# Designs tried in a protein design run: designed miniproteins, single chains, continued (4). Part 74

Each design is a single chain, and the fold is of that chain. pLDDT is the mean over its residues in the fold that is shown.

## One batch from the design tools (miniprotein)

Design m14566
Fold by ESMFold2-Fast:
Structure m14566 (fold): chain A 73 residues (1-73)
Amino acid sequence: GPTPIPVDGVGDAAFLRALRAFQRERGLADDGVFDGATLAALIEFQKEMGLEDDGVADVETLRALQAHYSTRL
């Protein structure tokens, strides 16, 4: 199955909210599940933000995701 997102205590609830907002903005199911379509969209987001485009939700990717999507209601 898909590799799970390495999530620690850094904004786990805020991360799920940001992930759902991200999925909705990208036209994906906003279920908070990290499937293949969400992974592909994350890689594109990482490229847009100038981050490493490996699909791994590291601390910088999580911060960028929260900063970019947590303010979009």
Scores: mean pLDDT 67

Design m14567
Fold by ESMFold2-Fast:
Structure m14567 (fold): chain A 103 residues (1-103)
Amino acid sequence: MLKIPEPQGNDLERAKKLLKEGEEALKKGDYVTAGEKFIEVLFLSDDKELQARALVGLAEILEKAGRYDEAAELYELAAELYEELKDYEKAKEYRERARELRE
């Protein structure tokens, strides 16, 4: 794999680190830290995979907070990004999750 130029690699590497930290915080039930990390990923990266994963993390936080309509909206946005990535399995999974939350 070709290495990206160093000056442009730092933001992508940072976004990947923040995503991992956010997912870890979410697993621990630290929703404030998780939310902050996921939001920072969305501002630092235009990578569709990282954006989709951050949106899923935010949706899970909203779902745990009982904010089902807002969680469903973020799951739908993540599903759209996964379709653009041709990850139809994940796109279907998150659309089904959004549907369940709106029932």
Scores: mean pLDDT 83

Design m14568
Fold by ESMFold2-Fast:
Structure m14568 (fold): chain A 90 residues (1-90)
Amino acid sequence: KLREAVRRYFEILKELAKELGKEEELEEQKKEMMYKYYVEVEKLPDEEAKKLAEEATEEEFIEIMTELLREEGIDAEDIEASIERFEAKR
């Protein structure tokens, strides 16, 4: 379902980042997205949001992304279609 599709998409991004030597940039983008979630959605103070973003596990990131996408009306089929388009380009 949606959570598994999001996890698979993130695994593909990690593989691509490794091939391009962009693993650090991907990790920083993940932290930035987590930070924005904690500030904008959870309304946490800046220092607390930054700490939580830096300590966030991959599984917590997947869970939060899944919830945000579900709230936007995005389902597993949308994510799977994105994966197929990305894989077809390779």
Scores: mean pLDDT 77

Design m14569
Fold by ESMFold2-Fast:
Structure m14569 (fold): chain A 97 residues (1-97)
Amino acid sequence: ELPEDQLLSPEAAARIREAFAKYGVELPEPITLGEALDAVGEIAVRKGLAPKDENGNIKPLTLENLREWAEYLKDQDPALAEAVRILVEEYERIKKK
């Protein structure tokens, strides 16, 4: 199965929902890792906080660049950085099982 199709743990899902409640974003229930990635990426784009490539184009949030996004966001938006860190933890959990 693709990692993006795996469900978040109940604890991670609760943490992500709490973080997103203040942005007015509705999340699916249950929620997959891919759905959570898309929601975080959308909020970052809307806030002008998404990392950009050398041509000024927004880099999409993917499983491969989660750590880069967490590092980039930690001083810009700590709450959004925390959401990305939760996704890093979940991706590592899914890969180990």
Scores: mean pLDDT 76

Design m14570
Fold by ESMFold2-Fast:
Structure m14570 (fold): chain A 90 residues (1-90)
Amino acid sequence: SARVERLAEELAQATLAGDVERLDALLDEIAATLKDADKKEVTLLAIERILLASPAISDEEVAEIERLIANTPDEAYAERLRAALEAALA
């Protein structure tokens, strides 16, 4: 949806800029306005955008994403996170 795309792009931009105040405001908007499935989609799309914008991914960033994959009960979500990570490492 247009709202999910917009929030994902803004979340990625705020993260890359280190804008903590904007991150807090966006997370509050996401929590107030989206259902769980859309929250997962926003998070995944934001991660994809951050990884694609990064000139190099650190071992610590890889480990964090792998931990997220291991801890999610949603197999489809885990598969999409793995695909994003593999694309970033290619």
Scores: mean pLDDT 78

Design m14571
Fold by ESMFold2-Fast:
Structure m14571 (fold): chain A 58 residues (1-58)
Amino acid sequence: STRDAQTALELARLALEHGDYNLAAAGAKTAASLDPSLEAEAQEIIDEAVRKGGELPA
């Protein structure tokens, strides 16, 4: 589970780097859900995705 959370966070960072802000936010939320210790890092990715014009899935 912790490795899955780290993988989700890395995929979220990659999505953010490639301009896929919706995928970045979704991946970051998944990572935080799997491992709450990642909440701060996940929130940073979500905030940047929103700032750059991404929309969160409903």
Scores: mean pLDDT 77

Design m14572
Fold by ESMFold2-Fast:
Structure m14572 (fold): chain A 94 residues (1-94)
Amino acid sequence: EEAKKVLEEAEKKAKEILDLAEKVVARMKERGATGLPLDRAALLPEERKLVELLEEGGVTLPKITTPEELLEYAEKAAKNILEEGKKKAEEILK
């Protein structure tokens, strides 16, 4: 079913955001970093991917984002993606 594929893709993307956020936060703590770099060119590939996924989930990061705040933003973006996936799945079933 089309609806199942849409929901599975949304769940997969939400999980990817959460897993990636945990990895980024762990690395920030290991480096003693208090926030993500402001310059996108200074971001590690996984940090850049996380920022892009958060933006797709409707979350814009402030100039300084702490590890704790980053996890909160990741949860918000994941929830938004899951809710949109459920909406699309429901529309397909109509």
Scores: mean pLDDT 74

Design m14573
Fold by ESMFold2-Fast:
Structure m14573 (fold): chain A 97 residues (1-97)
Amino acid sequence: MKFYVIPSPVRPSEEKLNKIREIIKETVAKLEQLTGEKVDEVRIGPDGIELINKKANVTVLIDAKTGKVAVSRGSLTPEQIEILKEAAKKIKEILDS
């Protein structure tokens, strides 16, 4: 899994980014265990965090401002959505701290 941090005029501190990376690693591990599918890329940008599975052609956005999960490409099961919502909540709490 590759992590990309998109350049932004306003970005979280490195401490907050490291906490977010750890949450994403745990979340990805849960999703991979549940689905058998790999997350190929994680992109951290000003609008949130994108999780990309190239094989399944799925792209998921965790909106950093709202803590909401959106599927920009493909589809997810309700169980996958609940895992991602929990991650989104934790990420929002870190960014709001």
Scores: mean pLDDT 75

Design m14574
Fold by ESMFold2-Fast:
Structure m14574 (fold): chain A 110 residues (1-110)
Amino acid sequence: SKETEFLKELIKKIFDEIEELVKKYDPENADSIKETIDLTKKDLEESDWSAEELAEEAYRWLVSAILYFKEKKLEEAKAKLLELAEEWAKEIEPYIPEIAKKLREFVKEF
């Protein structure tokens, strides 16, 4: 569906941003995180995920990445992802408003 294609592209953008931020701020872990992301990208290409499943996956990856940067005290990377998370929540809202709401509520805790 149009929603599924949009959310797949959004998840890929999220992965690209996470990879770039890890490469810049935590380069020792960049290869390991890239391998995990590449496996998930392959699953997205090979699987018939629903729009809701894709939105939930995007939410989980964003939350995990923000918490990762918080735990490692990588404040610039964390701030960048928080800014992007709010922007992406606005893009998700027309398709899966409950996931957009969860993401915004999570971002407000920072």
Scores: mean pLDDT 85

Design m14575
Fold by ESMFold2-Fast:
Structure m14575 (fold): chain A 115 residues (1-115)
Amino acid sequence: MREELARLSLQGNKEAIDKEVKESFVDMAAGVTNIIMGWDKAPQSMLDALYKAADNNEPLIPVAIASISSQLSTEEAKKLLGKTVQSLSEKKKELFVKYAKEFGVSQSTIDAVLS
């Protein structure tokens, strides 16, 4: 609960805070994944908007991209997400790699999307 997380933060317990933030990111990433996996018919303008949001280095975008990568083959992930991931800052690429590994994305897919 939020009140409990505030108390844990004051006690220097970052692990509980990080877990809550991560769960919120996973929920958001799942929502974005559901939208994008339906996006084989999406207008190009909506895809451009997603790429623009990623270019703005929004904190949640790397986690969303990692979640999407877990649902795609290596070839599909590179085709759909490669440009977006390559445009991320080094810090955001590191965050993408961290969550991609956690979501069970293969190293070959991670490498392909980063190349």
Scores: mean pLDDT 61

Design m14576
Fold by ESMFold2-Fast:
Structure m14576 (fold): chain A 67 residues (1-67)
Amino acid sequence: GPPPPAPLSLYDYEEVTEEERKEFLARLADIVGPETAAAVANDPTLSKKQLEAMLKLAERVRAERAA
């Protein structure tokens, strides 16, 4: 039979995969430059949620400068 539905929790810690981390860092480097992205890359403790927050902040700052 089909597997039972798993409960979805927005509070569960989701570990970022190496592939996802690489994508986040590439996007961050495009916005803030490779030097700043390298500093983030050297921190292995960053979660997916933290990387997403950093990208949103960087995009927001860039958008304000473009307007």
Scores: mean pLDDT 68

Design m14577
Fold by ESMFold2-Fast:
Structure m14577 (fold): chain A 58 residues (1-58)
Amino acid sequence: SADEAALAEAEARGLKHLDTVKEANELMTKDGLDPVKVAELVEEAKRLGVSLKDVYKA
């Protein structure tokens, strides 16, 4: 049904958010990035609809 499709899309967006949180934690803990800088990269990644790593490497 249409409702099931909408729910699946919302869940997929939630899973992408969890992946972004994991990548942000790795940038802070393994690469030593400033939390403020990581927050800016997270917002840019959300705005562009890409992964956090893609924004960081660009």
Scores: mean pLDDT 72

Design m14578
Fold by ESMFold2-Fast:
Structure m14578 (fold): chain A 73 residues (1-73)
Amino acid sequence: ATERIEELHRYLKERIGPELGLSDDEIRKAAAALYAAEVNGFDDEEMLRTLKVVGLSDEAAEAAVKAFREYRA
């Protein structure tokens, strides 16, 4: 769990952090939320909703879901 979240954090930081100006804390929250969504079998819409609940903007949440799909492909 911890290793997976750290891996996702690194991936998201590289992929979307600079483009969207996300803080390290925002990226860490996104990584944890996406990992939780994956474990619970959430679809893309449920992942998007979860990311918005943890404080990401609509733009950042969409980018994070897209990056996560690319990471898993």
Scores: mean pLDDT 80

Design m14579
Fold by ESMFold2-Fast:
Structure m14579 (fold): chain A 83 residues (1-83)
Amino acid sequence: SAAERQRRLAELAARSVEENKARLLELAGPSAEPQIAALEQQRKEATELLAKQTGDEAAAKALADGRLSGVLAQQALALEEAQ
């Protein structure tokens, strides 16, 4: 149901980047590694851009990590639903 989907997404979104990376590897295996690497590169670029805009590297990192965790959560949910 939609309610179950929303609950699962919230659970995944509350997890760390590392937990969601591990979940993607569990569901998709080594084929997920290039996608995870691309997302980590996007996080690095976003962190650098945000740090340049705000002048606060710690805040920029926290924002970029949060965005990456959200993307990983959505992808993990999609793979869980595909199984």
Scores: mean pLDDT 78

Design m14580
Fold by ESMFold2-Fast:
Structure m14580 (fold): chain A 96 residues (1-96)
Amino acid sequence: MHKIKFDKKEAEELVEKALKKLIEELKPAFEKEAAEAIENKDLARLLAILLEYSTYSALKQFVKEYEEGTIDESVTEEQIKAAKALLDSIEESLKK
């Protein structure tokens, strides 16, 4: 049984690593917001950005899996339309 202790800086580094992974898929919209959060060393802002883009990344992956035919058979076309509409809404909010 090990006691694991994380300080704020260690948590920030973990979030930054996760954000860098997301940047590769969301470069134009994400770079501005991520750079600002990193400059400010604001963990709460970094976590908020991570959650927002994790949702976007998951929706984008879901649509991709559908188009590649690897998505679960229980998923309906109506759910794909809803996912695409939500994805478009997020992209519009990131465009200003």
Scores: mean pLDDT 64

Design m14581
Fold by ESMFold2-Fast:
Structure m14581 (fold): chain A 118 residues (1-118)
Amino acid sequence: PLDPERRRALAEKWAELAKNAKNPIESFLYAAQAQAFDPTYTKGAEYAIEKNPKFHLAWALLGYSLFQQKRYDEAREYAEKALELNPNYREAWLLLGRVYEAQGRYEEAKKYYELARQ
């Protein structure tokens, strides 16, 4: 098992690779790896968005990291941005369900979980 300090250092290394990536797909893959080591670390996703602001997966990645930080209003905003770019992205519906559930908004959470299953 990796300790939290080592996980953060690895997340920072992969985020730097995302920043210096030659194309948006490589940047996103490096950003996803950074999040795998530290789910609360946003810099990798931010760099992937800078490389391609129309890539819905990068916005969802940022939203998930903000959700892990319990920044629920910001997590919702970026999950909604991912859905504006790709309305069929099921993972963003799941993220919205989790955000509303964490805020005690169970009726909205149920609605988004239902959308994610269809």
Scores: mean pLDDT 88

Design m14582
Fold by ESMFold2-Fast:
Order: sequence, then structure tokens, then C-alpha cells
Structure m14582 (fold): chain A 83 residues (1-83)
Amino acid sequence: MTLEEKIREALKKVPGAKLSEDGKTFIYKGKEFKIEFRDDLESLIEVDPEKNTIYINEKLAKKMKSVDELAKAIEYAARLATE
């Protein structure tokens, strides 16, 4: 599975979220987020609520074998950005 496929599968598993048909836009609680990969992050997931962007640490995400654990990390970050 490519990193992009792995992230798409994780995004689909986030409760209360929708993924666009093209897989590029993540919608959580009516807010639209862009997904961006970075390798300069210390955390696995960071969110910029002003830019409505979710940053994913490419190096750490590649090392994770569990799509469910990635989904939980994304859910937590999106929840913080929306609450």
C-alpha cells in the first residue's frame, strides 16, 4: 500500500468524517480540510485551523503499520481544530 492509499484508508475510518470522491479533501463537522505531507514535523499529525489544513508527518506515517491508529491520530487532531 502506498502512503497516500494508507492515509486515504485512515481518513475513511474517522467517525463523523467524509472524504471527497477524489480523496483530496477531508470533511469533519462541516469543516473542509486539506491534507498536506511534511517531513519536518516532530509530531505525527499537526493541524492549522486558520488554513484548514491537516499536516501529516510522512516519515512517521510510513513507519505505522496500523491504519486504525492513524485514523485515531487524525480524529484527535481534527477534533482539537473544531472544538
Scores: mean pLDDT 77

Design m14583
Fold by ESMFold2-Fast:
Structure m14583 (fold): chain A 102 residues (1-102)
Amino acid sequence: MKLFVSLDVASADEIAAFQVGIAQYLIKQGRYEEAIDKFDSILESFPNSVYAPRAYRLKGQALFLLGRLEEAKEYYRKALELNPSNTLAKENLSQVEKKIAQ
């Protein structure tokens, strides 16, 4: 291992955080399918990242915005399974359940 190279190498969590930021920006641009593909890539590459619950929640949000409500519900539940104290995922789950129940 090259010590000076190791100092310049981003951690898995730093890379995951950066990638989540890009995917959030895609959601703001209305590029929901591209955002979902990016979250799938993040979750496959960094399944143990501290950002994994956030990635699941945001993937659910992109699915919700595409009208894929049952899939959105599934990913909000997955985010809560990984982090039960995630208030945003709990609110998102409540919102999607209300929308399905109409």
Scores: mean pLDDT 80

Design m14584
Fold by ESMFold2-Fast:
Structure m14584 (fold): chain A 79 residues (1-79)
Amino acid sequence: SPKEELLKKIKEEADQILEEVKKYAKEGTEEAIKKAEGLVKRLERMLEYVEKHFPEAKELIEYLREVLKESKKLVEEAK
């Protein structure tokens, strides 16, 4: 269904963002950290979108929360 395709796409985008955050955190430059912070904000907006429009997608919401938590930790540890 279009809904299932959208939720799958959101998970794939979150996975890609996490990999980009890992890369920028490892680079550790001020500019890389700023890019990682922007990606964290994008993850926060994606999570809020899913919680608002697809509250029944509990497994995806929990997964996005874990990805966001890990991404935030990586950014803070890189500072």
Scores: mean pLDDT 90

Design m14585
Fold by ESMFold2-Fast:
Structure m14585 (fold): chain A 70 residues (1-70)
Amino acid sequence: SIEEQLIKLKIKLLVLKMAKDSTDFVIERGRKTGSASPELLAAEEASRKALEDRIKEVEKEIAELEKKLA
């Protein structure tokens, strides 16, 4: 059902947001301590960007399904 699909997507969104929060923390800590190389920070920033893009995609899917329930 559409309701089951929405639940699955909302769970996926929570998991993705938790992953992004973890990546944000790693980047912030790496910059603050100076322990992370510029190459490693760039890789983490690329990973964060990929997560942000995926979050937006899932949010769009949720919005489209919610319109069908309205």
Scores: mean pLDDT 85

Design m14586
Fold by ESMFold2-Fast:
Structure m14586 (fold): chain A 69 residues (1-69)
Amino acid sequence: AVDALRAAMAAAAENGPTAAEVEALVRALLRIQAGLDDAQADAFIAMPPEEQEAFVARLAEERARKLAE
């Protein structure tokens, strides 16, 4: 599953259609994996890269904490 998603994202980026299609995949992953709503996913995409990195780090920490129990 994870390998299939990674391969699909790599193929999309490499032969890749558009930035919009790549962003749609990222949005879907954020919604499904992190439980973000449309507004939160849109806000993330609109963030500058340094804020995006901090946001991803927060989500990763929350996920790791949940999985570590």
Scores: mean pLDDT 65

Design m14587
Fold by ESMFold2-Fast:
Structure m14587 (fold): chain A 61 residues (1-61)
Amino acid sequence: SIEDELLRRLQEILRETHARDFPSHEAAVAAFEARMRELAAEVRARYPDVTVRVLPSTVEA
């Protein structure tokens, strides 16, 4: 299902983000947000009838 596909992609993004050494928390958040925006664009392109919204994330230190 689309939910399973989205979960798989999200897990990949999280794994990639956690595997990288970032110089700051802000850099890590920016990279994650960029990947989430890419995922949202891909989902919208593949599933035009699905509404996808990605909000800027605020992660507590």
Scores: mean pLDDT 68

Design m14588
Fold by ESMFold2-Fast:
Structure m14588 (fold): chain A 63 residues (1-63)
Amino acid sequence: TALTPQEAKEALAKLKQLGIDNETLLKILELAAEGKSNREIAKELGISQASISQIQKDVLDFL
């Protein structure tokens, strides 16, 4: 599951407000907010596409 750029922006703002400073998570959300695909984010960060998809799903469920 992929976040929309708008959902990624809202998630990023909310996580920063909560003081969450996990650099990998924030970077995933920044790239998603730019409209990057899970494949592009995975390639950029060296993480599997399945892991990126799961993280985005967990973030969406948290919102």
Scores: mean pLDDT 78

Design m14589
Fold by ESMFold2-Fast:
Structure m14589 (fold): chain A 75 residues (1-75)
Amino acid sequence: SEEYYEKGKKMNYKELKEEVKKLVEEANRNPERADELHEQMSSLIRGAYEAGNLTDEQIKEIAKELGVDPSWLYD
């Protein structure tokens, strides 16, 4: 997850939203990889959030649009 955390630190809201959506779609196609992909998603979001690239409102927006629990996204 360190690689994805560092990647997230360099991403803005638009880039992050697109990447997270891509990972959600991949998890839906390959349920056996869901845990791995969810870890990658949370690392990306955490990196962007801690770098100050996201607001709490933007995190909630990502969660709402992707149908995921916000608490799960940054664990």
Scores: mean pLDDT 76

Design m14590
Fold by ESMFold2-Fast:
Structure m14590 (fold): chain A 83 residues (1-83)
Amino acid sequence: MKLVVGIVYSGRLDTTKETIKAIAKSEGVELEILERHVPGDDPALREAAAKELLAEGADVVVSSEDSPEVIKEKVLKAIEELK
């Protein structure tokens, strides 16, 4: 099973990627990451970037500003929906 995760980020990309990689490894899924940088913390720009990532084939989109718990919830839900 392949999971495509989109990340919208303004700063903390590395921590977010490591969180997602750890979840994918524990669940035994192949991971592809799509990235979109947005300046600052503008919610409208982040929403537009998330929609673009979904259009490019992301199964789920997370923000680098999401807590690790929120990232885990979103990623696990996407894995369940792919079964």
Scores: mean pLDDT 81

Design m14591
Fold by ESMFold2-Fast:
Structure m14591 (fold): chain A 85 residues (1-85)
Amino acid sequence: MQEVIDALEKGASREELLAAVDREIEKVQNAIEQYKDDPELVNEFKEILETLEKVRELIQAGKRDEALEVLKSYFEKLQKKYEEK
């Protein structure tokens, strides 16, 4: 996820951004398969997947600022979850 945020902030090409998002989607899909016996963890990965798919659509539409906002908002939400454990 951070790699996609960094790429957006650095003004990476649409091709580079889509490649970065696709790599993150693949990682999350692999994690869902690996942890399929843990429904709580699978649900968390599904939220990440939905966020990444939304970001991919925004990047394809040329809406870089909206894609960055969605990612930052979700990343901050995840950080708060891990800081309170």
Scores: mean pLDDT 79

Design m14592
Fold by ESMFold2-Fast:
Structure m14592 (fold): chain A 62 residues (1-62)
Amino acid sequence: SDEKLREEMKKLWEELEKLSKEIQELMANRSKATEEDRERQRELLERATEITKRMVELDKKL
């Protein structure tokens, strides 16, 4: 249903906002980045990509 799709979109948007903030924080400290920080950034970027793809799919169905 459209309602369920809109609710999923809202949750994905909120998750993307949180991920974006964490990515920005990691990027701001990149000169001091550890290997662990670089790996975390990769994981966050991969998740952001998956969220964005899902949002595009949902938008096409709304």
Scores: mean pLDDT 82

Design m14593
Fold by ESMFold2-Fast:
Structure m14593 (fold): chain A 113 residues (1-113)
Amino acid sequence: MAEEAKAEIDRLEKDYTDVLKRLGQEKYAELIKKVAELGHRVIDIAAQGNVEEAIEELKKGLQELGFDNPEKIAERFKELVEKTGDAVEAALRLFRNIMEAILLEAIIDYEKK
């Protein structure tokens, strides 16, 4: 359900931002927060059955956040919708993957300093 999916996004946001702030990676923590906000919007649109609108909101939001391949990420969302048969579950899985990738990149960046 949309509320449970948004609660999971909020949990990941809290856990990852707590780690990133302790590592002094405040810019990555801010990116995680903005991605979580986008995740809420995409989940809400998906929960209304508006998959095409959810895809457009996803592409627009990722482009505004400076992602280099928003179209490729949108294609991954479409694949997840087809595989799960549930646009809310697909959105949750996608945003979990995006947030995990940001966390890993931030940790790697921290280790190089």
Scores: mean pLDDT 87

Design m14594
Fold by ESMFold2-Fast:
Structure m14594 (fold): chain A 93 residues (1-93)
Amino acid sequence: MEELIDRGLELVDELLKKSTDPEIQELARRIKEGLEQLKKNIDKLTPASERLLRDAVEALEEALKSTNPEEQIRLMRRALAAVDRALELAKEN
């Protein structure tokens, strides 16, 4: 679990370094904030949270490999949705 969060944070930092696009920058900040919040509540995370984190990491890895800003934004929105859902599940526990 912690390894997935740390990987997500690493990928977000690389996306922030790679792109000057304002939407990518904003999505990266929001994903980072969500991942940091999940790390603070790691003891409340479930197997469902792990699946969501795996989806988020996969989407971020694909975004970092992409040279198309529209595809990067789409993949980052997918990652943000997964992180936000993982945070909702942590609140339900």
Scores: mean pLDDT 85

Design m14595
Fold by ESMFold2-Fast:
Structure m14595 (fold): chain A 62 residues (1-62)
Amino acid sequence: SEIEKLELQKLLFEIVKSSEEFMAERLADKNPQLAKKNQERVDELSEYIKELQKQIQQLQSQ
């Protein structure tokens, strides 16, 4: 179903986000500029996840 596809896509983005968060935390002390780039990717992925969750919620309301 469409909901299952969106949930899978959300899960994949959550996995990538976790990886980027891990790298940001690891690099915060040693390479803050690179950590900032990882954090920017976390922020972007968070927005994509929110949009997917909104779409899932809209479909569940039908």
Scores: mean pLDDT 86

Design m14596
Fold by ESMFold2-Fast:
Structure m14596 (fold): chain A 80 residues (1-80)
Amino acid sequence: SDLEEIEELLKEANEAAREARRLVEEGRYDDAIKVLEETIKRLEERKKTASPRVAQVLDYVIKELREMLKEVEEKKKEAE
């Protein structure tokens, strides 16, 4: 069902965000960027075969992860 798919997508995004934050706390910015980029890529691939409702949620989640990616990239520049 769409609801079950949405729950799984949110769980995957939240796990990736937590892992990225953990890596940032460890000063591992490149690893955090890689986790976020790989997750975004997987979600974009899933969007290609998703129902319209699931695709709308994917767009929102991808946008949030991209915003987090930008914040991590900014923190990396500050750490240089």
Scores: mean pLDDT 88

Design m14597
Fold by ESMFold2-Fast:
Parts: sequence; structure tokens; C-alpha cells
Structure m14597 (fold): chain A 74 residues (1-74)
Amino acid sequence: SELLAKARELYDYRLKALVALAKGDEEAAAEYGAKVLAIAASVPEADLQAAVDRLFAEHEEELKKEVEELQAKL
């Protein structure tokens, strides 16, 4: 579905933005952050949140590990 695809793209750009911030790459972080905002603005918040929740439910262990490892490096 288009919503699930947007949720995956949003998550990917958000993760890239967080990695860039953690590494001090402010320019890359701003660019990825802008892409996150553009996707969020293209879909009603409730629909996007439901799609993100479904993405996490289907890929919970993988996504949680990626976020936890990123947080541990901050």
C-alpha cells in the first residue's frame, strides 16, 4: 500500500537523519529531516501513524534493534 511505503520511507529518512546528527553531520541531518517533514505533510497524521505502527508490528525486532543501537551511540 502507498501508506505503508511512505511509512517505510519516513522511517528510513528519520533513521538516516538521526545517524547524521549523532556523527555531527548537520547538513546531511537537515536534508534527511526535510524529507521526513515532506512525507509527513503529504499524509494525514492519523493514517501515517497507523502505517508506522503496522511497520513496527511487522518488523518490530529489527527496527527496535536499529533504534537501540543508534541510541546507545548517542
Scores: mean pLDDT 76

Design m14598
Fold by ESMFold2-Fast:
Structure m14598 (fold): chain A 78 residues (1-78)
Amino acid sequence: KLSDEEVEKVKEAAKEVLKYLKTEEEVEALRIAVAEALNAKNPEEAKKYMDEFISKLKSEEAKKKAKELKDLIVKLLS
């Protein structure tokens, strides 16, 4: 389980991604991807959920911030 400090770091990284999302579908995809990644059985599974989410994003800035979020989640689950 993640500590309160680790959860706060994930929330802040997710807020940075949210600033660059263009559609309601992208916002919903972010919520689902983060929930699935945090409940993943291993870091590899979490990376897969985040990579699928990143592939759906329209903005290069959103992709960049989402990759930072992915790297953080994978690191915290390792």
Scores: mean pLDDT 83

Design m14599
Fold by ESMFold2-Fast:
Structure m14599 (fold): chain A 95 residues (1-95)
Amino acid sequence: MIKERLREAIEQVLAAAEAVRDKVPKEYQSVYDEAVEALEEELRRLEEGKVDFNRLREALAGLLLISDAVKSEALREAVLRAEEALEELEEEERK
């Protein structure tokens, strides 16, 4: 259940990020690209029961910065939900 919630939350973040891709300022393009790539890779690892919590937090922080730059409340909300789901999963695994 918790892993499923994190998966759904990350998928929602990726969808919201895709919706604002054309609005990302040039100076934030590398942050956007790196965060999206990290989320896609960690989403795959989550299916294998392996996930890097620090890498996920860094990617989500990057997209939160993007949400402020493009003024997307949808992306901001999606990121905050994913951060909450990540914290719940980490608390259960206590790694």
Scores: mean pLDDT 83

